# Ledger of designs, part 7: designed miniproteins, single chains, continued (4)

Each design is a single chain, and the fold is of that chain. pLDDT is the mean over its residues in the fold that is shown.

## One batch from the design tools (miniprotein)

Design m12210
Fold by ESMFold2-Fast:
Structure m12210 (fold): chain A 84 residues (1-84)
Amino acid sequence: MEEEKKKQLEFEINLGLIRIIRGVAKVELKNGYKESEELLKLAEEYIEELEAMKKAGADLDELIKKAEEYIKELLEKIKELQKK
C-alpha cells in the first residue's frame, strides 16, 4: 500500500512537471515567442496521452516511465528552442 502510494505520487509529480512546462509555453507564446506554439502542443498532447493511458488501466510503473520519457522529450525541445 505505501509502495503504491509512492508510485502514485511519483506519477503525479511527473505529470505536474509536464503541466508546468505547458504553463511556461503558454506564457512564452502570449509574449510573442511563436516557436513556443510547438512546445505547448506537445505538452498538451503528452498530458492527454498520459490521462488516456491511466483511464485505460495502465499500471503506475508504465505511467511513470512514459511520463519520464515525455519530460525528456520536452526538455530536449526546450534546448532546441534556446539554440534558435
Scores: mean pLDDT 83

Design m12211
Fold by ESMFold2-Fast:
Structure m12211 (fold): chain A 80 residues (1-80)
Amino acid sequence: EEKEVEEMVKEFEEKANEVLELFLKNKVPLEELEEVLKKMLEKYKKWAEENLSPEAAEKLKKRLEEIVKKKLEEAKKKYE
């Protein structure tokens, strides 16, 4: 189960990076990026609740929330 958490974190971070780069390249508003990342976060949280133990799900959710926060901070700096 720890392996599944690590794989999901990696997949989410890769997808979040792809979305961030795509939105920056196409000059999409920061607000739309925030909405897309929040929607992705909700989908992954739901998957975790349905497929993992409560402990593993909580660990995954926390790590994903940290990734979203970090990507939004990065995006704000690039939207100069």
Scores: mean pLDDT 81

Design m12212
Fold by ESMFold2-Fast:
Structure m12212 (fold): chain A 69 residues (1-69)
Amino acid sequence: SDYERLAELLEEKIRLLSQVPGVSEAQLAELREQAKKALDYLKTNEPSLIPLAIKEVEKQIAKLREIIA
């Protein structure tokens, strides 16, 4: 549940970043790869930090929505 929620939020963050001027497809591909690695790391090693990661990504998404035209 929290793992799936974090995965969905990371995808939404990347989608919003694709709308920010100056962000390249290469940068988006790198961010997707980093998100997958971070998500897999948390699930395997530190699942107790997933709720905190959810809160941080939600915060970042809210800020991104404010700056997107």
Scores: mean pLDDT 83

Design m12213
Fold by ESMFold2-Fast:
Structure m12213 (fold): chain A 78 residues (1-78)
Amino acid sequence: MMYSPVTELPPEALRYLRKGVEAVRRGDEERAEEYFRKAREVAKKDGPVSERVVEGLISLIRAGRLDVVEAMIDNAES
């Protein structure tokens, strides 16, 4: 994929999503839910495209696609 909407997300949303992935990997669902809520709030302030992208990433995390989401975040932070 030559273009990724993830690169356009606010850095704060990317940080919360990364912390959410780390919490899921530790089995800390309560903390993961907190970080996902914070990522959604940041995305909502940025706009509807960011809201859709964050919801897509959260769905991938909940589906167990953690490595895919981590790669997307790493590429966006590069």
Scores: mean pLDDT 80

Design m12214
Fold by ESMFold2-Fast:
Structure m12214 (fold): chain A 80 residues (1-80)
Amino acid sequence: MTISVSIAAPEKAAKAIEEAAKEAGIDLKVEVLDIPASEEEKKKSVEEAVGEIALKSPSSASRAELGKGLVEAIEIIEEE
């Protein structure tokens, strides 16, 4: 079953989350919202999306890999 989430963050952050989800064994679709957001709002958006992915994912999915994707996405936001 495909998990769908939306984030108010750069495309690179969305790709980082999608790749981490793929490595974790999660079928994920990330929608990037083209809305003005502060750095803190972008980080919160990514954290909420990753939390939703973890909640909807089976217990067998790697939360460690998903967590790596969250860290990379936050780093991308901080570099933008």
Scores: mean pLDDT 79

Design m12215
Fold by ESMFold2-Fast:
Structure m12215 (fold): chain A 100 residues (1-100)
Amino acid sequence: MSIEEALEKFKEKLEEILKKIEEGDYEGAVKTLQEMAKFLLEFLKTLSKEEQKELLEGVIKEIDEAIEKAKKTLSKEDQNHLRTLLGTLKAELEELLKEI
């Protein structure tokens, strides 16, 4: 799998998370996030340091774009749920980025 393919899959899963939150399926949103995080961590292990940096920067950008998109489509309460879920993942990815 290429980095571009991995980023597209991550973007698709982020859209799925937004939809689940909008539908009130917070447990499903958490499960989808956990599955995606597991996929990213396993994929990172197969990459060079340069490729890891590219993937992590790309994923962080997609998270920021998903949070901005949510401001137009989700209630304030659902925006807070999304920000908590994605903010935790983003913080973990930013720490990984500092190590490379």
Scores: mean pLDDT 83

Design m12216
Fold by ESMFold2-Fast:
Structure m12216 (fold): chain A 99 residues (1-99)
Amino acid sequence: VGKLLTEASVARAQGKLEEAIELYEEARSLSDDVGRGSIDGNLAKAYASLGEYDKAVEYIKRHYDYNGFISLDIRDYILETKNQKMFDFYNSTKGGKAS
């Protein structure tokens, strides 16, 4: 699983978004819920890079549900893109237990 995740991350960094998504989905099928949470965060980045923000938000929600928080790299990506749908979801998790 770890090798597939590394290959998917490299593909995403190279702009090979379709290839990255396929590799992440393969790794996800082989992973437990904790591993799926991490993969879903990376799928969110890939879909956002394609402009598919509805899918990106769906995967960020799954990432958050598995981990109980948004990881720093996903948070930074959301803040960098300043996309309204992604930002609205992220803001809904601020102060999480008290919101």
Scores: mean pLDDT 73

Design m12217
Fold by ESMFold2-Fast:
Structure m12217 (fold): chain A 91 residues (1-91)
Amino acid sequence: IAERARRMVEDGREALERLREELLRHLPEEVVEEVLPELEEAIREGIRYAEEAVRAAEEGDEEAAREYLERAHEVLGAAQARLGERVAAAA
């Protein structure tokens, strides 16, 4: 759990840094401007939950770590689904 949570934090930070450029490769600028704030916030929220999962795991609270990781997955999964809908609509 701790290792997976740390990877999720790293991947999320990298995704956040490259998000605008990545979206502009696949979506029109007008669509990117509309979806970017929502996706940035969702990724930041997912990173926050993943960071809490790391802390809980380091403290030996495996149950809390799992709950935070599940919340991170839920937030990021919803953001990914929303992005997929926008990409499909733009194609």
Scores: mean pLDDT 75

Design m12218
Fold by ESMFold2-Fast:
Structure m12218 (fold): chain A 106 residues (1-106)
Amino acid sequence: MEVEERARRDIELAQEALRSSVEEASKENPENREELEEETRKMIEYARKAAEDPEKAEEYNKKASEYATRLVRIASKASKSTLLKVIGGAIAMVGAVSYALILLER
């Protein structure tokens, strides 16, 4: 029971870190804000689908990786430090969602 609260907290922290990083990238290049947010949402969506459907996990993981690559390419127009924060946030978010779904199935 307490484990579920910890999983929710980890997801919230990962989302906040990712959002903060995307905002920093958008501040350096405002023209990219919409695209950064869209690619981020799609990446998280496919990562979640991969965790929910093990039979299609490989396909969804490829899609999540594709959107993550696009996110990184857009963020690369910002500083390298901001780019690394975006990458870190995306990885943390995907991991938190996947782990939470495994725990909920249990």
Scores: mean pLDDT 72

Design m12219
Fold by ESMFold2-Fast:
Structure m12219 (fold): chain A 70 residues (1-70)
Amino acid sequence: GHMEALAAAVETGRALRDQLLAELKKTDPNVKVEVLPLSPETLLVVVTVGDKVLVVTGPAADILPAVLAA
């Protein structure tokens, strides 16, 4: 149902956050990553390193390559 889809999106966001933190901390130990599901299909990701902030929105499959390319 609708609630199960939202719960799945939250878990997808948590997994993506942990994945991004593990990858980005190899280069920037002070990196901070926040992920918020806006809908079952769309995530909001905020990456902070010092005074630099990157904001990416889109489907989970598009977020990781977009962040790593920035």
Scores: mean pLDDT 78

Design m12220
Fold by ESMFold2-Fast:
Structure m12220 (fold): chain A 65 residues (1-65)
Amino acid sequence: SMDELLRALEEGTRLMDEFIEKKPSVDQQSQVLQATLDMLDSIMNGGDPLEEVRRLNARIREILE
């Protein structure tokens, strides 16, 4: 649903704020950028926006370890 997508996007925004605050390395920045581009490419090729945003959020959490 649209409400679920908006919540996933809000979580993504929170995770990106945490990422910036942690002063990420160039490698971490490159990984997040690539994951974001992969998400957008998947959505443009008919992927489910909610599932792709959730996948990006999970990947950002992994990078922040």
Scores: mean pLDDT 85

Design m12221
Fold by ESMFold2-Fast:
Structure m12221 (fold): chain A 89 residues (1-89)
Amino acid sequence: MIGDKMYQAKQDMSTALSEILKSAPGLNGWSYGLAVNLGAGAVVAASEGDMDTAQTLLDVLRKVLSSLIGEEHAQKIVEKVEKLAKEAA
């Protein structure tokens, strides 16, 4: 069910972002939660073959994170999420 996929995607995303945050500090609790939810949504959309929605969510994630933590750190996070989305597709 979609709820199970979203739960797993959020767990996987939280783990992946925890690894990246070792090299990309600056996310507070709010921005971390936003990144997890947008990233998990992109992975779920890709796993269901909805690549347009996945790309839209990745574009929103990049724009938001670039404003909060800078373009270089945002790009690293988005690239990791894109990789997870491609692996889920």
Scores: mean pLDDT 75

Design m12222
Fold by ESMFold2-Fast:
Structure m12222 (fold): chain A 96 residues (1-96)
Amino acid sequence: MSKEEKFLEYLSSLGFSADEKEFPEYSLAARTMAKYLVEKGYIPEEDFELAVEIAQYALDSPDYENASPETILLTIKNLYLTSGEFGLELLKIAKP
């Protein structure tokens, strides 16, 4: 099972499934994680695009390669809360 498939299965097990069509340049897993965090009130709706970028960074980062889906969701939340705009700047620098 790929990392993306594993994470989508985890979100589905929480009763959350999304067929997200916004930001198709990002993976479905990143978009679904961001939507979950926004829907649960961890990240405000106005920061949805930022949440997608943070989620994609976490999924693509070798630092989180062996992380569980729960750890990745917590990491995305913590990156958003701790770094704010600084986190976004780091994500833009780390983009391939």
Scores: mean pLDDT 70

Design m12223
Fold by ESMFold2-Fast:
Structure m12223 (fold): chain A 80 residues (1-80)
Amino acid sequence: MSEDVARAVGLALRAIGAILDNDYETAVKDLEELVKLAEKFREQGREEDAESIYRIALRLADMLGEAGKEVKERAEKLLS
């Protein structure tokens, strides 16, 4: 697994843990970093990896409701 893919997985797992702990501020921060990493993948021509990460970020942001709204809107825009 590439270092960047390992980082993306780590960020997603940390965000899930934060959501389960009701630590929404940490979850939002980790999801914002995840979206930035996906943008980096897209810049590198790694479109499939970027789309996979955007979909994960969108699903997790949706679980946060209002707190995840900005992350969700950004991920939706980048998938369209």
Scores: mean pLDDT 80

Design m12224
Fold by ESMFold2-Fast:
Structure m12224 (fold): chain A 68 residues (1-68)
Amino acid sequence: MEITADTAREAYEKAKEAFEKGVDEITVRLPAKYALTLKTAFLLDPDFEIVEYKIEGDEATIKIKKKG
């Protein structure tokens, strides 16, 4: 599942909702300035892992997986 968000907060809320609905892996696209905040939020959650973290100019792509 792919999610686009304008802030780390929006990305986090959309991602958590998707995982609660039974999605096990998501790709988030958001502004690079918020990318580290989102990565850190999921990295601190033991139920999730960061599969990919990529910065391309002013945009970021983060792939997040639920550990099961």
Scores: mean pLDDT 82

Design m12225
Fold by ESMFold2-Fast:
Structure m12225 (fold): chain A 62 residues (1-62)
Amino acid sequence: MEPVSQAVIDAVEAELKELGVEEITEEDIERIVSSIEDPGLAEEYRRAAEALRAEREAARAA
């Protein structure tokens, strides 16, 4: 997988915090991505959101 920019990860985390999202669902990812007009940037945001989702699931399991 292509590495995701830390700036994009930070932006996605800020969006999730503003939305009050504790558990990231596919619907939350689609909501974030739907606000992005650039398809390449939208795909990077989706990857960042999926990475954050995996990280939060791992933290919850610990």
Scores: mean pLDDT 76

Design m12226
Fold by ESMFold2-Fast:
Structure m12226 (fold): chain A 80 residues (1-80)
Amino acid sequence: APSNDQIVDDTRKQIDALAAKALASTDPAERQAILDQIREIAMDASKKIASSGTREGVVLASSVSLDATGRIIDIELQHR
């Protein structure tokens, strides 16, 4: 199974691509739609980590923080 760090990094790159699209958009409605996509992707990543059987389990939703430009600044996954 991949490490939690690898899953987080891969997810971060995927979200960063969406954040770049949000940054290119001047429409607040498009930014809102991208935020919803980011939330869904983060939650999916959390489920994958939990079900992967890694040495460290993860069981809760991910939280993603964006700056004012729409760039991802942090991904928080709740795990033990």
Scores: mean pLDDT 60

Design m12227
Fold by ESMFold2-Fast:
Structure m12227 (fold): chain A 67 residues (1-67)
Amino acid sequence: SEVDAAKAALRDVLSGRADPSTLFARFSKEVLLRALAELFGTPVPDVDLSTVRSLAELTRLVVPTPP
């Protein structure tokens, strides 16, 4: 599935083996958000992704950043 392919690509990016820009060229924001949610074991948030510009912003929707 596209989500499984996105999860593999996200693992490579998060481990420093690939450039984050490759993710947005290959996958939609919706697929990337679902893949991130599955990787972190969280529910997929029902949010507007039109304003999201980076992997860091997508990750923040799934995993809260400490203050």
Scores: mean pLDDT 75

Design m12228
Fold by ESMFold2-Fast:
Structure m12228 (fold): chain A 68 residues (1-68)
Amino acid sequence: SQEELEALKRALAELFTLLTRALRAGALSPDEVDALLSAAMEALGKAQSIAEVEAITREFRARVEALM
């Protein structure tokens, strides 16, 4: 649905912003950013609902923030 697509876009934008900030700040290496981005995209691609997208986004946000 359009609502699910908008939720996915918001999730991807948030995670991409966090990961690129961590990369530019030197908090994460390129390999670490690539691994986290790949894992997040795989998880988001398997999500079946907006609630799952939001849960996955929270999980990856927490993982990235814990490494900064």
Scores: mean pLDDT 85

Design m12229
Fold by ESMFold2-Fast:
Structure m12229 (fold): chain A 90 residues (1-90)
Amino acid sequence: SEEAQIRAEAARLPDPEIAALAVELALLYRENPEITTEAIEKAIEELLPEAEELAATVAPEDRRAAMARLLREALRRALELIKEALEAEK
C-alpha cells in the first residue's frame, strides 16, 4: 500500500508532529494534488520572510529547533488552506 509506505517513511522523521502532518498532507495530495500543491506553495510564500529572519538571527545551536517549529507552522498552514479550498468547492 502506498499509504503504508508514506507512513513508514514519515516514521523516520525525528519530530512526531511533523511526521503526522506530513502523512496527512501526502494523503491529501493523492486525493487533490492541485489544491494541495497550491496550498503548500502559499504556505511557503507566507512563511519565507520568517525563515530568512530566523536564518539571519538565530544562534547555530538553536537553529534546528527553530526550523522545526517553523516547519510545523508551515505544514499546519498548508492544511488550513486545503480545508478552506475544499470547503469552497461545496
Scores: mean pLDDT 80

Design m12230
Fold by ESMFold2-Fast:
Structure m12230 (fold): chain A 92 residues (1-92)
Amino acid sequence: MEELLDQIVDEIRKAVEKAMENGASAEEILAAATRVVTKHMDQLTLEQLEELLNRVRDIVVEYAKKHGLDVEEVQELADRVARTLLRYARER
């Protein structure tokens, strides 16, 4: 399902770009990405979710660097969200 992950990643990039155009904070950017992930979580295996979360982390860090946001703060928020979502997925 490489095509599915690529489609979800594209949707995440669009959501993050829209949030940035509206002057979003690091937390709001991560919230936008997280909404897309949670929308598609039921279609993903645990391994695919882990891969998606790694790609999301890379995307939000890239945008943070380009827009002068605190990269360390964005990384910490992304890691926290990833741990929460993976815990939820394991309980299913």
Scores: mean pLDDT 80

Design m12231
Fold by ESMFold2-Fast:
Structure m12231 (fold): chain A 79 residues (1-79)
Amino acid sequence: SMEELEKKINELKESLDYRREQARAQLKAAGVSDEEIDEVEAATPLPPPPSGRDRAAYAAIKYYEKGELSKAKQYIDSL
């Protein structure tokens, strides 16, 4: 169902956002300012996620945001 797909996408977003927030928090704990962290993130393209699961999660989220629900579901089913 659409509701089940939306729930799974939100769970994936939370997992990826958590990893991003963890990385930012580590830099901040090391004394890097929020402005410098934003500049680094903007200047260095995020490398493709290191695992196939993370890449599939990113693809699922992006296809869902584009309204390509069938493709989003295919990537979720591959997880």
Scores: mean pLDDT 69

Design m12232
Fold by ESMFold2-Fast:
Structure m12232 (fold): chain A 78 residues (1-78)
Amino acid sequence: SAEEIAELEARIREIQRELAELAKQIPEAELQRLEDEFIAAMRAWLAANPDMSELEFRQAYLEALEAALERAKEVLEK
């Protein structure tokens, strides 16, 4: 539904803001590696799911962003 999509987009924006703040503390080389991993994962998912719905895409994108956020936090804990 439009409400579900709007809720997912709001959550995506929230995580993107949190990632942007953490990115300020991450070395450039490590940040580039994390970005490359995220892009590769999304490209692989899109190739595997050519007939995805808008809802399915946003769910997958949110899941990938949540994984990226966890990875960013792990980098800062070391």
Scores: mean pLDDT 85

Design m12233
Fold by ESMFold2-Fast:
Structure m12233 (fold): chain A 113 residues (1-113)
Amino acid sequence: SEEEEKRADYKATLRAVGDQLLREMEKAGVPKEILDEVRKLLDEALASTDPLETLRLMGKIARLIAEKHPELVPSARRLAVAGAQAVIDYHPELREEVEKLLAETLAFLDAAA
């Protein structure tokens, strides 16, 4: 269905952004335990049928990275922004809720930098 195609498309975008973040983390020497935690959260986010829950989990990934590896805040910010934009592009009716969640995540990242 068109709605299933929309879900597949934005989740594919989020998977690509998440995989890029994991590669940047690996190159930065992030410990395996943190990489495994990020992979688990990413898989949970992509398994969710609720776009807002997907975004909350993406925000949790970004906050975890900012707390443990503040040098990767720019990469965490890119993930948060890309996740929010993907949800808005496929679910424009959720724009207000998405913008609120993104603002909360960005405020945390700005405080961690």
Scores: mean pLDDT 84

Design m12234
Fold by ESMFold2-Fast:
Structure m12234 (fold): chain A 120 residues (1-120)
Amino acid sequence: DPGLPYLYAGLVALMLGKYDEAIKYFEKAIEADPKNKTAYNVLARAYLKKGDYEKALEAMLKSAETFKDDPQKYEAEIYAAKGTVYLHQGKVDEAKKWWKKAAEINPEYKESAKYLTGEY
């Protein structure tokens, strides 16, 4: 995997709080292997840490394309990604709304919806 050294370098930069450096490495990992869904996931984490919520959502949606051959799972994953991004923005009510939509499509997200609503 030609992207693997860039993925590891990005993860080290992310752990050190060097978010701009991490983003550059993850972008190189994606460039070397566009099917590297892990690189999109950690790119989203770097953007969340930087506070770039729009780019974080874009990266999470690219990672969700893993499920594009299962429309029900793909839609649930999109709604879960939106819920996660809104939660990181402090928009708790909006996050709850999207996580509930994910749980309505895929009951496996029901625990995540409960977590966001405080229903334990």
Scores: mean pLDDT 79

Design m12235
Fold by ESMFold2-Fast:
Structure m12235 (fold): chain A 69 residues (1-69)
Amino acid sequence: MIEELKKKIEELINQKVNSKEEADKLAKEINKLLVELIKEKEKRGEDVAKIVAEALRYIGDFLQSVIDQ
């Protein structure tokens, strides 16, 4: 499950966006998957600081991808 969530997030982050509407839709889906990832890692007793750092990294990667387009 966690590996599948990470793969989906990475695929969405690397998806090309050509409009604000596409970016908004993509951001919502990424956010949904990040929340699911956090919940799954928390259930496994992972360090909250590590979970938050990973989520922030995905957010940063997405923002950079949008800016670079």
Scores: mean pLDDT 74

Design m12236
Fold by ESMFold2-Fast:
Structure m12236 (fold): chain A 96 residues (1-96)
Amino acid sequence: MTVFSDEQVRAFQRELAARREEILEATREELLNDSSLSKEEQEELLELAKEMLRFIEEASPEELAEFLQRAFEVMLANRDDVKKMIEELKKLIEEF
């Protein structure tokens, strides 16, 4: 696996924090244009995105590496069930 230095992770976190509003606006626009998602699912995904960005900005490098790996696995396992994916990702965030 790719190992990032603490400084590299912190630089990434600072960049995400600086671009938080831009990322959330782009995410909201993408979700609104996805006709396969209900309004409720769009709102839940946007809230999840906010929680994920908050976690990424505040996590330690070790927590972030573990979270990203597990989040990716959860997304792949639940790609056909958006509601379950959201619930499992929220649960994952709560574990950290």
Scores: mean pLDDT 74

Design m12237
Fold by ESMFold2-Fast:
Structure m12237 (fold): chain A 93 residues (1-93)
Amino acid sequence: SDLEKAKEHFEEAARYAAEALSPTQGEEFINEGKKVAEEAIKLVKDQSKYEEALKLVRDFTVKATEIAKPDKELASKVEKHAVEAGRALQKAK
């Protein structure tokens, strides 16, 4: 499903950004990403607040991109997965 693909791409973006951090900080960031994904899914399923869910996902992916920014290859991977997550979430409307 499009919502499932959005979650997968979002989690991949968080995972790639985490590679720019220490193991402990990376694990914390991945856990933060999981909480953001859960909240975004809740906004879509319970309230049909797609725009708020998109903003929540976008704000986190901006943060992920900033973390990965010093490594161009990681930043590129984060950006690709962030874009795909947003597209899949919009298609799930």
Scores: mean pLDDT 81

Design m12238
Fold by ESMFold2-Fast:
Structure m12238 (fold): chain A 91 residues (1-91)
Amino acid sequence: FEKVQVVKPDENTLSKKEFQELVNRSVALYIIGAGYFFDKDYEKAKKYYREAAELSKELLEQTTDKEAADKVKDPLQVMEKTIKRIEEEEK
């Protein structure tokens, strides 16, 4: 049996340390994806970009820190645009 969590408006359940670790993981996945994109391995590039984008979206939903959110938003937009471009070129 789990404890009931008390959630207040504009609060998240992630510690600052856990948030930073997820940001670092998202950035690492983005860099790996970019490496595969430059190698023209578009299947692996999409895989890593999608994983990085999914983590970035979760971070944006769980943070009230605008500075941290801004650091995640720009890479997320680039990743989503790159995924769409690869998908369009596969047609």
Scores: mean pLDDT 70

Design m12239
Fold by ESMFold2-Fast:
Structure m12239 (fold): chain A 73 residues (1-73)
Amino acid sequence: REELVEALREAWLKNSDIPEEFKEKYEEYFKESARWIVEQMERVAQRKAPTPEEAQRIFDEARERWLEELKKA
């Protein structure tokens, strides 16, 4: 599970358009967001296999929550 969270965090950071300075500042938040995504996908998997569209929506929601946090800082 932790390996999956870490792999997801690394892939998200590598493929995101987020500036490098914010990646360092919010390192812990990215890890927390990756854990939240894994948790949501596990909840979906209890009912059915997650689709690429569902996975994308979960990622988009996590990104939006993170951007809202940045605006408050």
Scores: mean pLDDT 65

Design m12240
Fold by ESMFold2-Fast:
Structure m12240 (fold): chain A 83 residues (1-83)
Amino acid sequence: MDFLPDWVIEEAKRLVALGEKYYKQGDYEKAIKLYDRAAELAPYSEEGVRALENRSDALKKAGDYKKAEEYRKQAEKMKKKLK
């Protein structure tokens, strides 16, 4: 239950990479949606943490500073559980 199968982690990595591509192109709304999917798919993984951190950054670029701070705190909490 706390162990995610490899295919779930691979899919989360793919979603994060695709989100990063849209983020670099300035499509922050598309990037946010992809990061959301990655974080939900792999909530107890390094990929899930990365998705939450990237989601926070994309939300800042989209101008939603309050929501960005919420997801940043969620990523920090998840990081502590993985250490």
Scores: mean pLDDT 80

Design m12241
Fold by ESMFold2-Fast:
Structure m12241 (fold): chain A 75 residues (1-75)
Amino acid sequence: MIDEREVQVALAIIAVVTGSLEPDPEKAEEGLVKLIERMAERGFSPEALRAAHDVAEKYGFTKAAEKARELADSL
């Protein structure tokens, strides 16, 4: 159970970092918002969504970070 949550956190970090490599920042933000919504739909933990928020905020994707925060807080 704990390992599953840790795996979800790691996957969330990897996915957001990968999405941030899109050279068009507007396209990157749209893709990251969709990715974060999909993570929530797939039952990712609030901890994974908070990790996604932290990474998105670090890379300057404010809209994606806010979406991750809202979804984490609503679970």
Scores: mean pLDDT 78

Design m12242
Fold by ESMFold2-Fast:
Structure m12242 (fold): chain A 70 residues (1-70)
Amino acid sequence: SLGDEIKSKASEEEKKKIDEAEKRMQEALDQLKANPDASIEEISRLIGRALRAIGDAWGVLLEVEKKLRS
């Protein structure tokens, strides 16, 4: 995947941020699957956490991509 390809060129610190984002996304998905009757408020909190983790990882990926273009 594009993420895996970029990750292979990222520093160890950047890889840790990507791994953390993946972990948080997986935890959010697992909680949604375990609680199919979760309230909109609970779902929003889980999605919010996942989006923040994705945002952090996306920022890292954009910085790596920017360096590769230089």
Scores: mean pLDDT 71

Design m12243
Fold by ESMFold2-Fast:
Structure m12243 (fold): chain A 98 residues (1-98)
Amino acid sequence: MPTWEEMKKLREETYKKLKELGIFDTDNDTIEAAGLITTAAMSKNEETVKELLDELVKKGIITEEQAERLYKLLKEMKEKGASPRERVEAVVKVLKEG
């Protein structure tokens, strides 16, 4: 389990990566996406991951197709024991690819 400091750093790193992608219309959307993505990547509950990804779709941050792809990817990465950082990097890659 990551420390509180590692969790904060991961959120800040996620925000910077998303800002570099330039895919969001506003800085507020980028901040909100970074928070939701970091929480989804760290969650152990599959239903919570789905709810967080559905929230991103409802806010227009990602498409329904991207949410399905991310849900499957995060599930597979958790089964393989990937770190929260590796899960966040995988999410950012999916968003970059469209």
Scores: mean pLDDT 78

